# Designs tried in a protein design run: designed miniproteins, single chains, continued (3). Part 32

Each design is a single chain, and the fold is of that chain. pLDDT is the mean over its residues in the fold that is shown.

## One batch from the design tools (miniprotein)

Design m9088
Fold by ESMFold2-Fast:
Structure m9088 (fold): chain A 66 residues (1-66)
Amino acid sequence: SMAEDERMVALVMAFFRRFALDHVSSLEEALAKARELARALFPDLDMEGPAMARLEEEVRRLYAES
């Protein structure tokens, strides 16, 4: 569901900001690291599904606001 997708995105983004953001130097690295974190935290997640698309949009939004 959309609500479950938002919870997944929020949790992965919280981990990304806390543990990864300071160690990535580009949008490409950030997207790769966010996908890595999503896979590690949710190993059964469809990596080509709507939840991953929302996560990638959230990462892009973080860099577009700069």
Scores: mean pLDDT 80

Design m9089
Fold by ESMFold2-Fast:
Structure m9089 (fold): chain A 89 residues (1-89)
Amino acid sequence: SDLKKLEEKIAEALSLFQQILDYMLQQGKITPQQAQDWLARVQQSFDKALAHAKKDPSVLPKFIEEVEKQIKDMQEYLKKIEEEEKKKA
């Protein structure tokens, strides 16, 4: 179902966001408390979007597309970080 697809894409996006936060923590750019707060806010935003989609399935294609775009952007960012770190090793 499209709802299940949205749930799966949200889980993937949250995993990638956690990886970005972990990198920022390692670089000293954020504190552990800030990382937890940002992750919780993003999770809450996705929970609200999922609740909306359960009441109005017409938004599912748009929400899936938006989350897929976020996933691609985060994957590209992480790939760039990994390539830069490998050059320093």
Scores: mean pLDDT 86

Design m9090
Fold by ESMFold2-Fast:
Structure m9090 (fold): chain A 55 residues (1-55)
Amino acid sequence: SALERLIAETVAAMAGQSRAERVRILTAFRDELLEHVSEDEAALAVQRTADALAA
C-alpha cells in the first residue's frame, strides 16, 4: 500500500540520523499524515514507523 511504502521511506530517512533529527523527521511525517488521515490512523502509522526503526 501507499502507507506501507511511506513508512518504509521514513524509516530509511531516519536511519543513521541523530536522535534530534529522527524526532524532526517523525514529527514532519505525522504532520503530513494529518492532512489526509484521522489522528488515530496518524498515531498508529507513527508508532509503526518508530517500531520498524527500533527493530
Scores: mean pLDDT 82

Design m9091
Fold by ESMFold2-Fast:
Structure m9091 (fold): chain A 63 residues (1-63)
Amino acid sequence: MRRDESDRLTREGERLLRRGDYQGALRHFSRALDLDPDNTRAQRGQAQALRGLGRDDEARRTE
């Protein structure tokens, strides 16, 4: 039912990931998973976005 919308959000999130917008990507992946929790592609994207955000947080603590 909402699988199509979830897939759309996943693609947009992946695009933002490629651009380095980890926060924006995370928002899209989280929304996609809210619509379709079985979307493994969105789960993978979320993990990558969280990892990117972790690196940004580290830079803030030392710099």
Scores: mean pLDDT 76

Design m9092
Fold by ESMFold2-Fast:
Structure m9092 (fold): chain A 91 residues (1-91)
Amino acid sequence: RRAELEARLEAALAEAAATASRETLEEIQRLIAEAARAYEAGDVERAEELVVEALRKVAEASPSLSEEEAEELQRYAREELRELVAEEEAA
């Protein structure tokens, strides 16, 4: 299932890159960069919020992505981020 969600996310990103305006792509890239910085700073909640916003922008620019698929990808991203933090703390 992880591999399927990763493949779907990659497909959605590729579609967004082909369909979205330059301005929208720059906003998505900015949100992803801010999410990475928040995560590195230990602000997991902030990182989750930024990842969800980036995925919302990708979904808006990806006509083939359904609302259900967008919600599943957002849930996947949040769970992945939380699991990374939990595993790090458990080690």
Scores: mean pLDDT 73

Design m9093
Fold by ESMFold2-Fast:
Structure m9093 (fold): chain A 88 residues (1-88)
Amino acid sequence: KAEEILKEIEEKLDKEGEKEIEYLVTVYHVPREVAEKIVEEAKEKALEYAKKLLKENPEISAEEVIKKAMEVYKKTVKEKLLELGLGL
């Protein structure tokens, strides 16, 4: 079920995103609104990627979709942090 896989990805992204926001706010003193925006944009990209992957590859395993979606999320967060001069 594509919907079930997308829901699992969303739940994983919510947990990772909450931890990321707290880390950025407490360790790097990023304004909470900025941290939330970065995480929200990264979650949206990961979910759109997963949706496209499921549509184009109906035989793909849930495990592979989840893994690839989480990779897109992490890459997007890193790119956004680099735009702010963080991570150097």
Scores: mean pLDDT 83

Design m9094
Fold by ESMFold2-Fast:
Structure m9094 (fold): chain A 91 residues (1-91)
Amino acid sequence: SPIYKFNTKNLVEAFKKALLEGDFDTALYYAFLIVHVLNEDPEKSKYIPKELIPFAKVARGEITLDEALKYIAEHSKNKKLQEIAKKRLEE
């Protein structure tokens, strides 16, 4: 169902998967859908991962993708995501 495809839970899981695969362009696409299609505020949601906050800012045109990746590399509590973000910034 098309409606099921745009459910916040499904988009958050797709976002997390993209981040763990180092596919930041796909992660940004899902962050864009969460912010602009579902009008979800990641800062106010208990169920949305904090790593989505900088990606939501990119989707709103407030910061660059490189700035979002730098934020994750410096501030994420998930060491694997920090390492993946650092590797992407070195490319």
Scores: mean pLDDT 76

Design m9095
Fold by ESMFold2-Fast:
Structure m9095 (fold): chain A 91 residues (1-91)
Amino acid sequence: MKAVEALRRLLEEARRSGMPQEAIDALENALKLVEKGVKDGDITKYSQEIADYLSRARAHADDPRVLAALAEFGKALHKESNSPSWSELVA
């Protein structure tokens, strides 16, 4: 799965679970940065900002399906970035 696809699924699950708008906004901003990184040829270019948005969204993630989607996004991002540290950021 591509990281951008995994993050879109995470955002969809977050909306379905009724996460607050602040968390949805954080995930939408993370998605824009992931898409920009992919277009720039370096998905890790915005890694610190993406991590901040994910941490903010994770603080509101109570639904097991949202947590599973977050883990899948972390796996996809790790695979595309070739960086093991990404799995720790979303775990």
Scores: mean pLDDT 77

Design m9096
Fold by ESMFold2-Fast:
Structure m9096 (fold): chain A 62 residues (1-62)
Amino acid sequence: SLIETQFEQAKKLEIERAAKLGEELKQQVQKKFDQIRQQGPEAMLQYSQDVFAELQAEAAAA
């Protein structure tokens, strides 16, 4: 689904970002995405949009 695709893309980007800061943070990001997934599609979509908005704002500032 579109929500699933966006959620997995947001997860990949956040894990890549966290991995640059440390393995422990990477594990925390993974766990957070697992928790959001359990909350359902609306939570997954909202969190994905928040991640994309943050990354977009950072890219615009660079």
Scores: mean pLDDT 82

Design m9097
Fold by ESMFold2-Fast:
Structure m9097 (fold): chain A 118 residues (1-118)
Amino acid sequence: MLEVTLRIIGESDASPEVARLAAEAFLEALKEALKEAGAEAELVRLEVEERDGKTVVRLEVRVTLESPEAAKFVIKPVEVDGIKIFFGAGAVTRGVIEGAEAGGAEVEVEVEMKVKVE
């Protein structure tokens, strides 16, 4: 079993409520994209806070690669709301999510790979 941790930080001028909804929508889109690739994703942490007049969202998502099909996408990007996520250790992807829900959120995705033998 291969475990990948995605650390996602989004900053926007949206309210905490709107930012939370946008984060939940992004998570669902990410889960759907990963499911198409044969992987499972679970939410580990979702934090929303206001800092210096902006709303900051932190998402921590655990991705489990259990099948040979799922393992294949480790070298292929997964695209969610225009952001290409590369499943490589230490990979960092930055982008902007545009839309009413996201309010032009600036997003950074960091990938940490962990091998678990279960």
Scores: mean pLDDT 65

Design m9098
Fold by ESMFold2-Fast:
Structure m9098 (fold): chain A 103 residues (1-103)
Amino acid sequence: SMRDVSLLLVSLQVRFVGDLTEMYFTATPEEKKILDEINRLFTEMVRELEANIDDPAKMRKIAEDFKKRIEELAKQLSPEQQAIINGMLKDFEETLDRIIELL
């Protein structure tokens, strides 16, 4: 249902923000700026996906374009932080596949 799709997207956003907040606790001021930009991009991605929920092909393009931008920013972080961000993006891709299957 559309309600289930919306709840999955909200759950992804909450988990992503939670993981980023934990990284913030030990981050340098420069790393915090990068994490802020990653959070902004992820939030924009979720909003654009919700706006295009009737177009699975466009949803995949939006996700791929934002993923590349987030991965590029993550290269400025430590290897440990990069692994966390990449894990979050993988979980996002798996959830997006499930969302598209429900549409």
Scores: mean pLDDT 81

Design m9099
Fold by ESMFold2-Fast:
Structure m9099 (fold): chain A 73 residues (1-73)
Amino acid sequence: MKPKIVTPVEAALLLREGYVLLDEKTADSPEEAEKLIQEFAEKGADAVSIWKEGDKYVVRAYKRDPSAAPRPL
């Protein structure tokens, strides 16, 4: 399944909804950033955020953890 590409703000909301940070890496080029997105997808990431910071791209992967969300049972 392709991970959803989200903004850093949307990613913060996902963390509140029971998603967990799977991994974070930096890339020196857009091609390397796309490769990181593919690697995170292969690791089971449900969402990925990407942004440019200086001359680098920061890529964060998130996965839904249903055990982290409060269950009203």
Scores: mean pLDDT 75

Design m9100
Fold by ESMFold2-Fast:
Structure m9100 (fold): chain A 68 residues (1-68)
Amino acid sequence: RVEELAERIAQRLKELGYSDEVVQAARDAAIRYGLTEEEADELVQRIKQAPSDRAALAVIREHRARLE
C-alpha cells in the first residue's frame, strides 16, 4: 500500500515536470516514513510551492526532520 502511494506521488511529480532527484526523494520519504494519503498530499502541495528543484529538496528534508 505504501509502495502504491509512493508510485502515485512519483507519477504526479513527473507530470508536473519535477526532476528525477525530487521525484526519487519524495518516493523515498513516503516509503521510509510510511506517509498517509493526507501526509503525501501535504508534501506534494509544499513541493508545488517551491520555486526550484533545490527548494523542493529542502522542503522534503524539512518534512523528514519533522517526522523524526
Scores: mean pLDDT 76

Design m9101
Fold by ESMFold2-Fast:
Structure m9101 (fold): chain A 66 residues (1-66)
Amino acid sequence: SLTDEQIEKLKEKLLSLGVDEETAERIARSVKNLPLPLARWAVKEILKRLGVSEEEAEKIVDEIFS
């Protein structure tokens, strides 16, 4: 499961990428209770679907989960 700090970092990053606050909150809730390996994978896939490159998505995931 993600910590509250990790959830806040995720939401801030989504907002910076142009995601609206309601969608960012929904995404954060969807990943909050996932095991960490699945949460990392899910966040990376969401970022890629938002137009983020594979390399940049990996960097963002490491930033949130490190």
Scores: mean pLDDT 84

Design m9102
Fold by ESMFold2-Fast:
Structure m9102 (fold): chain A 65 residues (1-65)
Amino acid sequence: ADLAELNRRRLERARELLADPALADAPVSVIALGLGFDSQSHFSAAYRARFGVTPSADRAAARAA
């Protein structure tokens, strides 16, 4: 019923998937659509609003860990 909480959970899950080495070659769009986002553009905007960074930038930082 709470779409904001659902989107929060989706974004937190996306962050985990972006940090997963097994998914290093998966396009950001595939991860976004797999989590139920309508498009990568909507996903990237929501992600940046939530975390202050783009999915691609956050993924690069996660790969360095």
Scores: mean pLDDT 78

Design m9103
Fold by ESMFold2-Fast:
Structure m9103 (fold): chain A 76 residues (1-76)
Amino acid sequence: EREALEEELAREMGERYRRIAEEVLGLKIPADASPEEVARALREALAKASAEQKAAVLARVREAEAELEARYRELL
């Protein structure tokens, strides 16, 4: 089921974006925050972040995306 895989992938990406924002940018994001709230907080923090922090976030996002794509590619 492609839809079920896409929903699961989106959920896992949201969790990884939250973790990256907390670890790299030091953000406190509520556990009950929606994916939109997480994305907004990340976007606002990135606008104020140093070039090094932006590079670190981008690197971790790419790693997370590649890992999840590899995991789910066999199911597509």
Scores: mean pLDDT 72

Design m9104
Fold by ESMFold2-Fast:
Parts: structure tokens; sequence; C-alpha cells
Structure m9104 (fold): chain A 99 residues (1-99)
């Protein structure tokens, strides 16, 4: 549920020493790109070029300035809210708005 997802976002923020508000904004961006089927754009906006090189797949990502500088593990923890925990994109979006 939304409150449960809020707590998980806050826990990820604390774990990786990212400000809660910044991780919430990054989560909103991630959800918007996932809704479009564009995980490649999410990665390019959330990760630095060095973190992108650690991805196991080759993404032809256009060179642009990332909006956030998340560790790759934080990015995977955010993805796991959807892929592992099974939360809907809409519930994750609503939770991120409330952080």
Amino acid sequence: RVEEIQEKIKEIAKKYNVPEEKLAEATLLLVDYLEQGRIDLAASELLTEEELKKLSWKLPIPPKKPKFSLPLKAFYDLLSLISVDGYSLEDVREAAKKV
C-alpha cells in the first residue's frame, strides 16, 4: 500500500545516504519512464556515466546530464519495489508524492 511504499522509499534513501526528497523525485521520474517502457531513459537520468557502465546490458543512451546521481544499488532497490515487491506504478507514484 502507499504508506508501506513511502516507508520503503525512506529506508532506501537512508541506506544510500540520499536525501528523502531527492529519492522521491527520482522515484517519480523512474515511474514516468517505466510507464513509457523506457527503462533506458530512467537509467540515464538517475545514474552517472560511471554507474551506467556497471549495468549488465548495453544501452545506447544519448549523452546528457543526469538529473540525479544515484548509486546503481539504489536504482535497483527502487526497481525492486515494482519487480520484486509487485507494487503498481500508480501506487509507487502516489507514495513518492507523499514523501
Scores: mean pLDDT 77

Design m9105
Fold by ESMFold2-Fast:
Structure m9105 (fold): chain A 79 residues (1-79)
Amino acid sequence: MADEAVRRLREMGYEDLADVVSAILYQLEEVLRDDPEKAERVIREMAERVLALVEQGDPEGALAAAEEALAEVKAEVEA
């Protein structure tokens, strides 16, 4: 799912966004390494939302959604 989302972003010409999303996916896996079920859910939901926003013509919203997902998870684990 996540790999397919990154690939689709690159195919649509959003290479910078694809790089950012890929980096966020790596950070989510690291931050949630002790909770793999939550990691899979968060990554899937973020990837689906990013693709939906890009398909609607909102790459800025897609970037914000990816960054918000990471920030929310970090806030929960760094508490």
Scores: mean pLDDT 80

Design m9106
Fold by ESMFold2-Fast:
Structure m9106 (fold): chain A 93 residues (1-93)
Amino acid sequence: PSMEEIFKAASEELEQVKKIVKELMSIEDPKEAAKFAEEKSKSENPVVSESAKYMYELFKDAEEGKISLHSAYTAAAIESIGIVLDAGKEKVE
């Protein structure tokens, strides 16, 4: 399947994850970003929940000074798209 077909299969999850990433990038405090991700990890959608749990760990690392806030944003965006792609691929196979 094409990348477009995979994204279409997971379009609802993609839109939810994109919105979460956009809101996270507007939060300049890693502690507040981690708290936001923790709330989103309670989602009933397993793709959204898994993405948010990964984001939470990244922003906790940023709060502790293990990574930069910018690195946390970049990793959150990349990994979340990967999780959405994997979910979409399963739907089209």
Scores: mean pLDDT 79

Design m9107
Fold by ESMFold2-Fast:
Structure m9107 (fold): chain A 100 residues (1-100)
Amino acid sequence: SKEQKLAKLKALVGAGMTTLRMFIFQLQKEGKLSPENAQALIDILNQAEKAVHVDGDLDRALDLLREAVEYARSQGDEETARAFESLIENFERLQAELDA
């Protein structure tokens, strides 16, 4: 059912966002990411989580994750940008499954 597919999307995307959060904190701890850049990325991630889990706005969540990719690249952080792109690819695949 669409309800079951949406629940699966929310669970998998939520897990991916948690993994990204831990990755950002680890990079900050290792001095590879400034506290300011880490906080900016976490703020975008928090907004994306609210869009998925509270607002049910999947398109807004994807746009926010794309903003995080652009932000990370603008700061020279290709590793974080690629991690967000991997989440976006999985999110887009799951969203396509909802529309099928």
Scores: mean pLDDT 86

Design m9108
Fold by ESMFold2-Fast:
Structure m9108 (fold): chain A 78 residues (1-78)
Amino acid sequence: SKEDIEEALESTERDFQGLKELAKTAPKSQLPALIAGLQRGIQELQQLLKQVSDPELKQRIQELIAEIQAFIAELEKR
């Protein structure tokens, strides 16, 4: 349902913010595990995107995927 999709999206957004905060203080040795968590978030968002018909939710999911991808690229440069 739309409510289930919104709840899953909010959960993924919350998890992403948590991983961003952890990454600020994480030693380089922990970055692969953080990147793996972020990649899992992208996979979950891609599955949600297949279930979404609402254009605004679709855009929000696509923007979040792009933001997570950009953050992974930033972490890989550390």
Scores: mean pLDDT 84

Design m9109
Fold by ESMFold2-Fast:
Structure m9109 (fold): chain A 85 residues (1-85)
Amino acid sequence: SLDEKLQQLEREALELGEKVKELMDDNTKQELDGAFGSTSSPITLVNHVIAAAKKLLKENPDDEEVKKLLEEGERLRKELDELGS
């Protein structure tokens, strides 16, 4: 069902956020935690994850793991947009 797919994408968005946090320093983790705690929307969560991954990539341009996380975030955003239409 649509609800089951939305719940799955919500879980994937939260899991992706935790993966991004593991690559951050403590100060940057706190900023992302604040953003996550203020939103209940999966698309908003994914947008915060994408922004955080872009920030990490700006600091470490050759980080392949961050590039993969950014790609996953953009994929989740597209899937959530498709469900919202």
Scores: mean pLDDT 74

Design m9110
Fold by ESMFold2-Fast:
Structure m9110 (fold): chain A 60 residues (1-60)
Amino acid sequence: DEEKEREIEAAVEAFRRALERRNERGAPPSAKPGAVVKKLSDEELEKLLKDFRKTLESLL
């Protein structure tokens, strides 16, 4: 279904933008805000996006 694929792609793109914004906020080398996440690698980012897309496809 092209409409479902379009919605999934839009959601994945929005999620990608959110992850990139979070990555830009990435902790300085020694920041300690509590629970810290370091900048995601391109591979980790792609994996998260792929897993998210798969979850959306499974829910549809």
Scores: mean pLDDT 68

Design m9111
Fold by ESMFold2-Fast:
Structure m9111 (fold): chain A 74 residues (1-74)
Amino acid sequence: VEELRERVERLKKKAEEAIQNNDFKGLQEIAKELARVIDEARELGTPEALEISREAYDLLVKITKILKEFNKKK
């Protein structure tokens, strides 16, 4: 559980840097890794893991919206 939380915190920092630098490719890689964290946390099924999966999902949704906005402005 603690490993998953640390991983989400690292991904949050990477996402902030990628957004600041308009690193589209970096954001796509972060989104893929967040999806893996969500799957692993759901497999564990503990209340703490489900909270971590929710945080990862919220970040994934935010990144996905940013990626869609970039795609609309060619």
Scores: mean pLDDT 77

Design m9112
Fold by ESMFold2-Fast:
Structure m9112 (fold): chain A 87 residues (1-87)
Amino acid sequence: MVEELVREAERLVREALRAEAAGDLAAAVEAYRRAAELLREIHELTGDRGALGSALAALILAARLAGDREEEARLLAEMERLSRQIR
């Protein structure tokens, strides 16, 4: 189950990158948001903080592509906080 979630999250990130390269920003935003949902689920199931970091990174990219500067700034602050919590 977890391995399938990891593969699907990786597939969605690749789809987001391809959509972004093609100029389909709406499709890229949707794919990044979906990848972030799966990465959060992986974190819930495994406790993997790396998965949480990857989820935040995907959401930052989605906010940036959507032009939501307030949400991007909020997520960047959350990522900075997460990186300081890793002992």
Scores: mean pLDDT 84

Design m9113
Fold by ESMFold2-Fast:
Structure m9113 (fold): chain A 71 residues (1-71)
Amino acid sequence: MVEKKTTTLVTVHLPASASPEEARARALAEAEKVAEAYEKKFGAKTEISVRVTETPEGVHATATVTNTLVE
């Protein structure tokens, strides 16, 4: 089998007053839009993982969208 992977990073930055849960939800929602676009165009299998980091500057959530094409 030939397998091709494409990784897309979606980063959401919110003010320090925002909750980590809110940042995670927003990053996931944006990542799902990217995943749907890839699945619709290429029929790829999509995996999404989200990491949230709290800093003095704000709350950062990064979603990793991995698209796998299997031939």
Scores: mean pLDDT 78

Design m9114
Fold by ESMFold2-Fast:
Structure m9114 (fold): chain A 107 residues (1-107)
Amino acid sequence: SLEDVLRALIARLEEERAAHAGTRRGALLDKVIEVLKESLANKDSEEEVLEKFRELMKTLSAEELLDLAALLGRMARENEDDPEMKAFLLRLIELANEVLEEKDAAA
């Protein structure tokens, strides 16, 4: 379920955040985790979760978006045996690529 995907993703990102406490990556992960926790608490649909992620991604620099996309790509590879999680991660990567293209066009 989407709720299970969001709970599992939050747990994985919390571990990554702990490894990067006090860094720029840690601060980025705090923002991502906050969006996921809000979506989980609100029982958001997948479309609503993706909309909140799009708005977050618009506030990020190109460098932060590239870092996030790279992390999501690593996590997608880690989840080859979890097709629901992998599919969700790939949707987030597609969203990051769309926002990055929009920022590149505006620069």
Scores: mean pLDDT 85

Design m9115
Fold by ESMFold2-Fast:
Structure m9115 (fold): chain A 120 residues (1-120)
Amino acid sequence: MKEDEERLLKLFDEIIKKLESQLGPEAARVAREARDLILSLFPYLTEEERKKVLELAEKASQADSVEDIVRYLAEMLRLVLEHARRRGLPDSVIQALEDVLRKLGELFPSARELVEEALA
């Protein structure tokens, strides 16, 4: 688990760097908010959910298009949000995840449909 958390953090560093390069510091800020929320909840995810988050983060870190990076970030946040809702986590945690997903949809209109589906 600790080694998986360290790997996830490194993958997010690459994701943030790519988003900052292509969309500027505001996109990097939203990606850092997503990183912090996902990492805080990562130890509480199931083994299957943790594997899926790592797979999506790896795909995002290797993606060359901002559309693909944002799509994978939204999918990771959706997975973590569904976990939070199922486990009855505090409204403050659920709201923070929903807020970051909404910010991603605002940054990239092509991800809006995925964000709207995740928030439903």
Scores: mean pLDDT 83

Design m9116
Fold by ESMFold2-Fast:
Structure m9116 (fold): chain A 60 residues (1-60)
Amino acid sequence: SLDKLLEEAKRRAREIIKKGDEESKKYKEQGDLKKSRQVAVKTTGEALRLVADVVDAELS
C-alpha cells in the first residue's frame, strides 16, 4: 500500500540525512565549509526525491 511505501521511503530518507550530516560534519572539521554545505544540500535533495518518487509513481 502507499502508506507502507511512504513509511519505508521516509525511513530510508532519514538514514540518508543522517549519513549526510556525518559527512558534512567531517568537511566542516576540515574547514571545508563549501563542501559541508554541498553535502547537506545534496543529501537533503536525495532524501526528498525518494519520498516524492513514491508519491509520483502512485499518481501515474
Scores: mean pLDDT 83

Design m9117
Fold by ESMFold2-Fast:
Structure m9117 (fold): chain A 89 residues (1-89)
Amino acid sequence: MQEIIEKAKELAKKLNAPQEIVDRVTQLVQQTSDLAQSVSIDAAREQFEAQADQLIDLLSKIAAGASRLVEEVRQMVLDALEAAQKALE
């Protein structure tokens, strides 16, 4: 998950995303990582998807460009969770 946080910060610079959005995305990724380690990957995925969808909906109405950052990070987190789930097989 640290690699996703670093990629999110780099993407945010490229998209000129506000720091507040970067902070929210970073917190969401960290919370998802913590939940995956402490509870389960499935619980982490469910909570992450719900919160990411809410954030995308909110940002799409206020700042269309900022929603793209969340969409890209959403894909990276879901891919990482799927890879972690497959590694447990």
Scores: mean pLDDT 76

Design m9118
Fold by ESMFold2-Fast:
Structure m9118 (fold): chain A 74 residues (1-74)
Amino acid sequence: MAEEQVKKMMEAGLNALEKLLESGTSAEDLQEMTERQARALKVNGLKMGLSEDEAERLAKEFLERAKELIKRAT
């Protein structure tokens, strides 16, 4: 289902962020990449048939989780 696919994309994005943090990517670059990924997640969610509220909620959840990962690495 659309929500499950978007959740898989979110988890993949978070795993990619962790690998970039381990590789020494700067926190500022990671923040920019995270913002782009959140926008992509929302757009893809809408294309997959999620409501605007559902897509916004998932994008917000991704942003909060990504910010926490970056904060822990700093």
Scores: mean pLDDT 80

Design m9119
Fold by ESMFold2-Fast:
Parts: sequence; structure tokens; C-alpha cells
Structure m9119 (fold): chain A 71 residues (1-71)
Amino acid sequence: MDAKIAELVAAILRTLEMEIAYQAGKASKAEVEAAKAALKELLEATPEEARRAAFEAVRPYLEETARKLEA
């Protein structure tokens, strides 16, 4: 895997973990905002094709998270 794709995947997963923790009352809004800021910087530095590959790699986790948030 390209190093940039791997870093982006890690940043996406961290942001999801912080959002879930925040909704569960286990993380602060500041922690969520910090994770989002780091992800934003990586997205801006990453070409479209690499962004698509990273989101495709995390798709199963995104679908599981969406299902849990709907319940």
C-alpha cells in the first residue's frame, strides 16, 4: 500500500473512533476537532485517486458505523 494511502486510512479510522467516542460521551469535542483537522490536512495533500483508494479500504468500517448510528 502507498504510504500516503496508509496514513489517510489511519486518519479516517481515528476520526471515526473519536466521533463514536464523542457520541458515547467518552471523548471531548476538542479531540474530535483535532482528529478532523489532521484528516483535513492529509486529504488536501493527497491526490483524488489515493483518496478514493483510502475510502474504499475503510468502506466496511464506514458501513458498520452508519448502521450502529442508525440504531
Scores: mean pLDDT 76

Design m9120
Fold by ESMFold2-Fast:
Structure m9120 (fold): chain A 82 residues (1-82)
Amino acid sequence: SERAKKLAELLKDVPGVTDVSVDGDTAIVDASREPSDEEIEKIRAAGQQVPGINTVVIRTQDGTQISIDVKTGATSRTRLAP
């Protein structure tokens, strides 16, 4: 996806990002570790620069999932049960 490629380029300086994909209006960012609040804001800003993205979902290897509303900045956090 061209949108996934553009998002990956915008996120290349965010440490721990391992993969980026786009499914409809949702961008999925796989990370090796949990991002900091500053890194979450950088990821949101990158999502705002890609047309058609409304939500960014960050998934970490430890099972933490962070969902960001690109327009409002509203963030929700979940952890998958073991």
Scores: mean pLDDT 82

Design m9121
Fold by ESMFold2-Fast:
Structure m9121 (fold): chain A 63 residues (1-63)
Amino acid sequence: MKFKSKEEAIEFIKKTERRVLAIKVTEDGYEIFLSDRPATEEEKKEIIEKLKKAKVGDVITAS
C-alpha cells in the first residue's frame, strides 16, 4: 500500500487494526507492508515516531 505524503501514511497507521511490518520511504512516497496480526497502540506509536524521523531511502521495520 502506497501513500504520497508522510501525513497520509501516519493517518493510515492510526486507523489500521493491522500491525505495520515495514515502511519503505521512496521518492514516489511511502510503501507500507502490513502483518495479518492486530497492532497494539504502543506498536503504532513506535512506527509513527520512526516514520517522522525517516528520510527518502530509509526502510523502517517493526520491533
Scores: mean pLDDT 80

Design m9122
Fold by ESMFold2-Fast:
Structure m9122 (fold): chain A 57 residues (1-57)
Amino acid sequence: MKVTLGELLQKAGIAPEVKTLEELRAAGYITDEGYEQLKAVFGVEDGEELPEIEAAP
């Protein structure tokens, strides 16, 4: 089962409840370059929430 980046960060104790890469960028956890890279990896567009259909809530 695929987990979202937000869930992985929550397990690591970082940025709990984050569902979008934009929120991670805004919080300073990733750079703009990192945002674009992760956006491509997760197949999401700007401002979209990471898909939850393959991850536990």
Scores: mean pLDDT 60

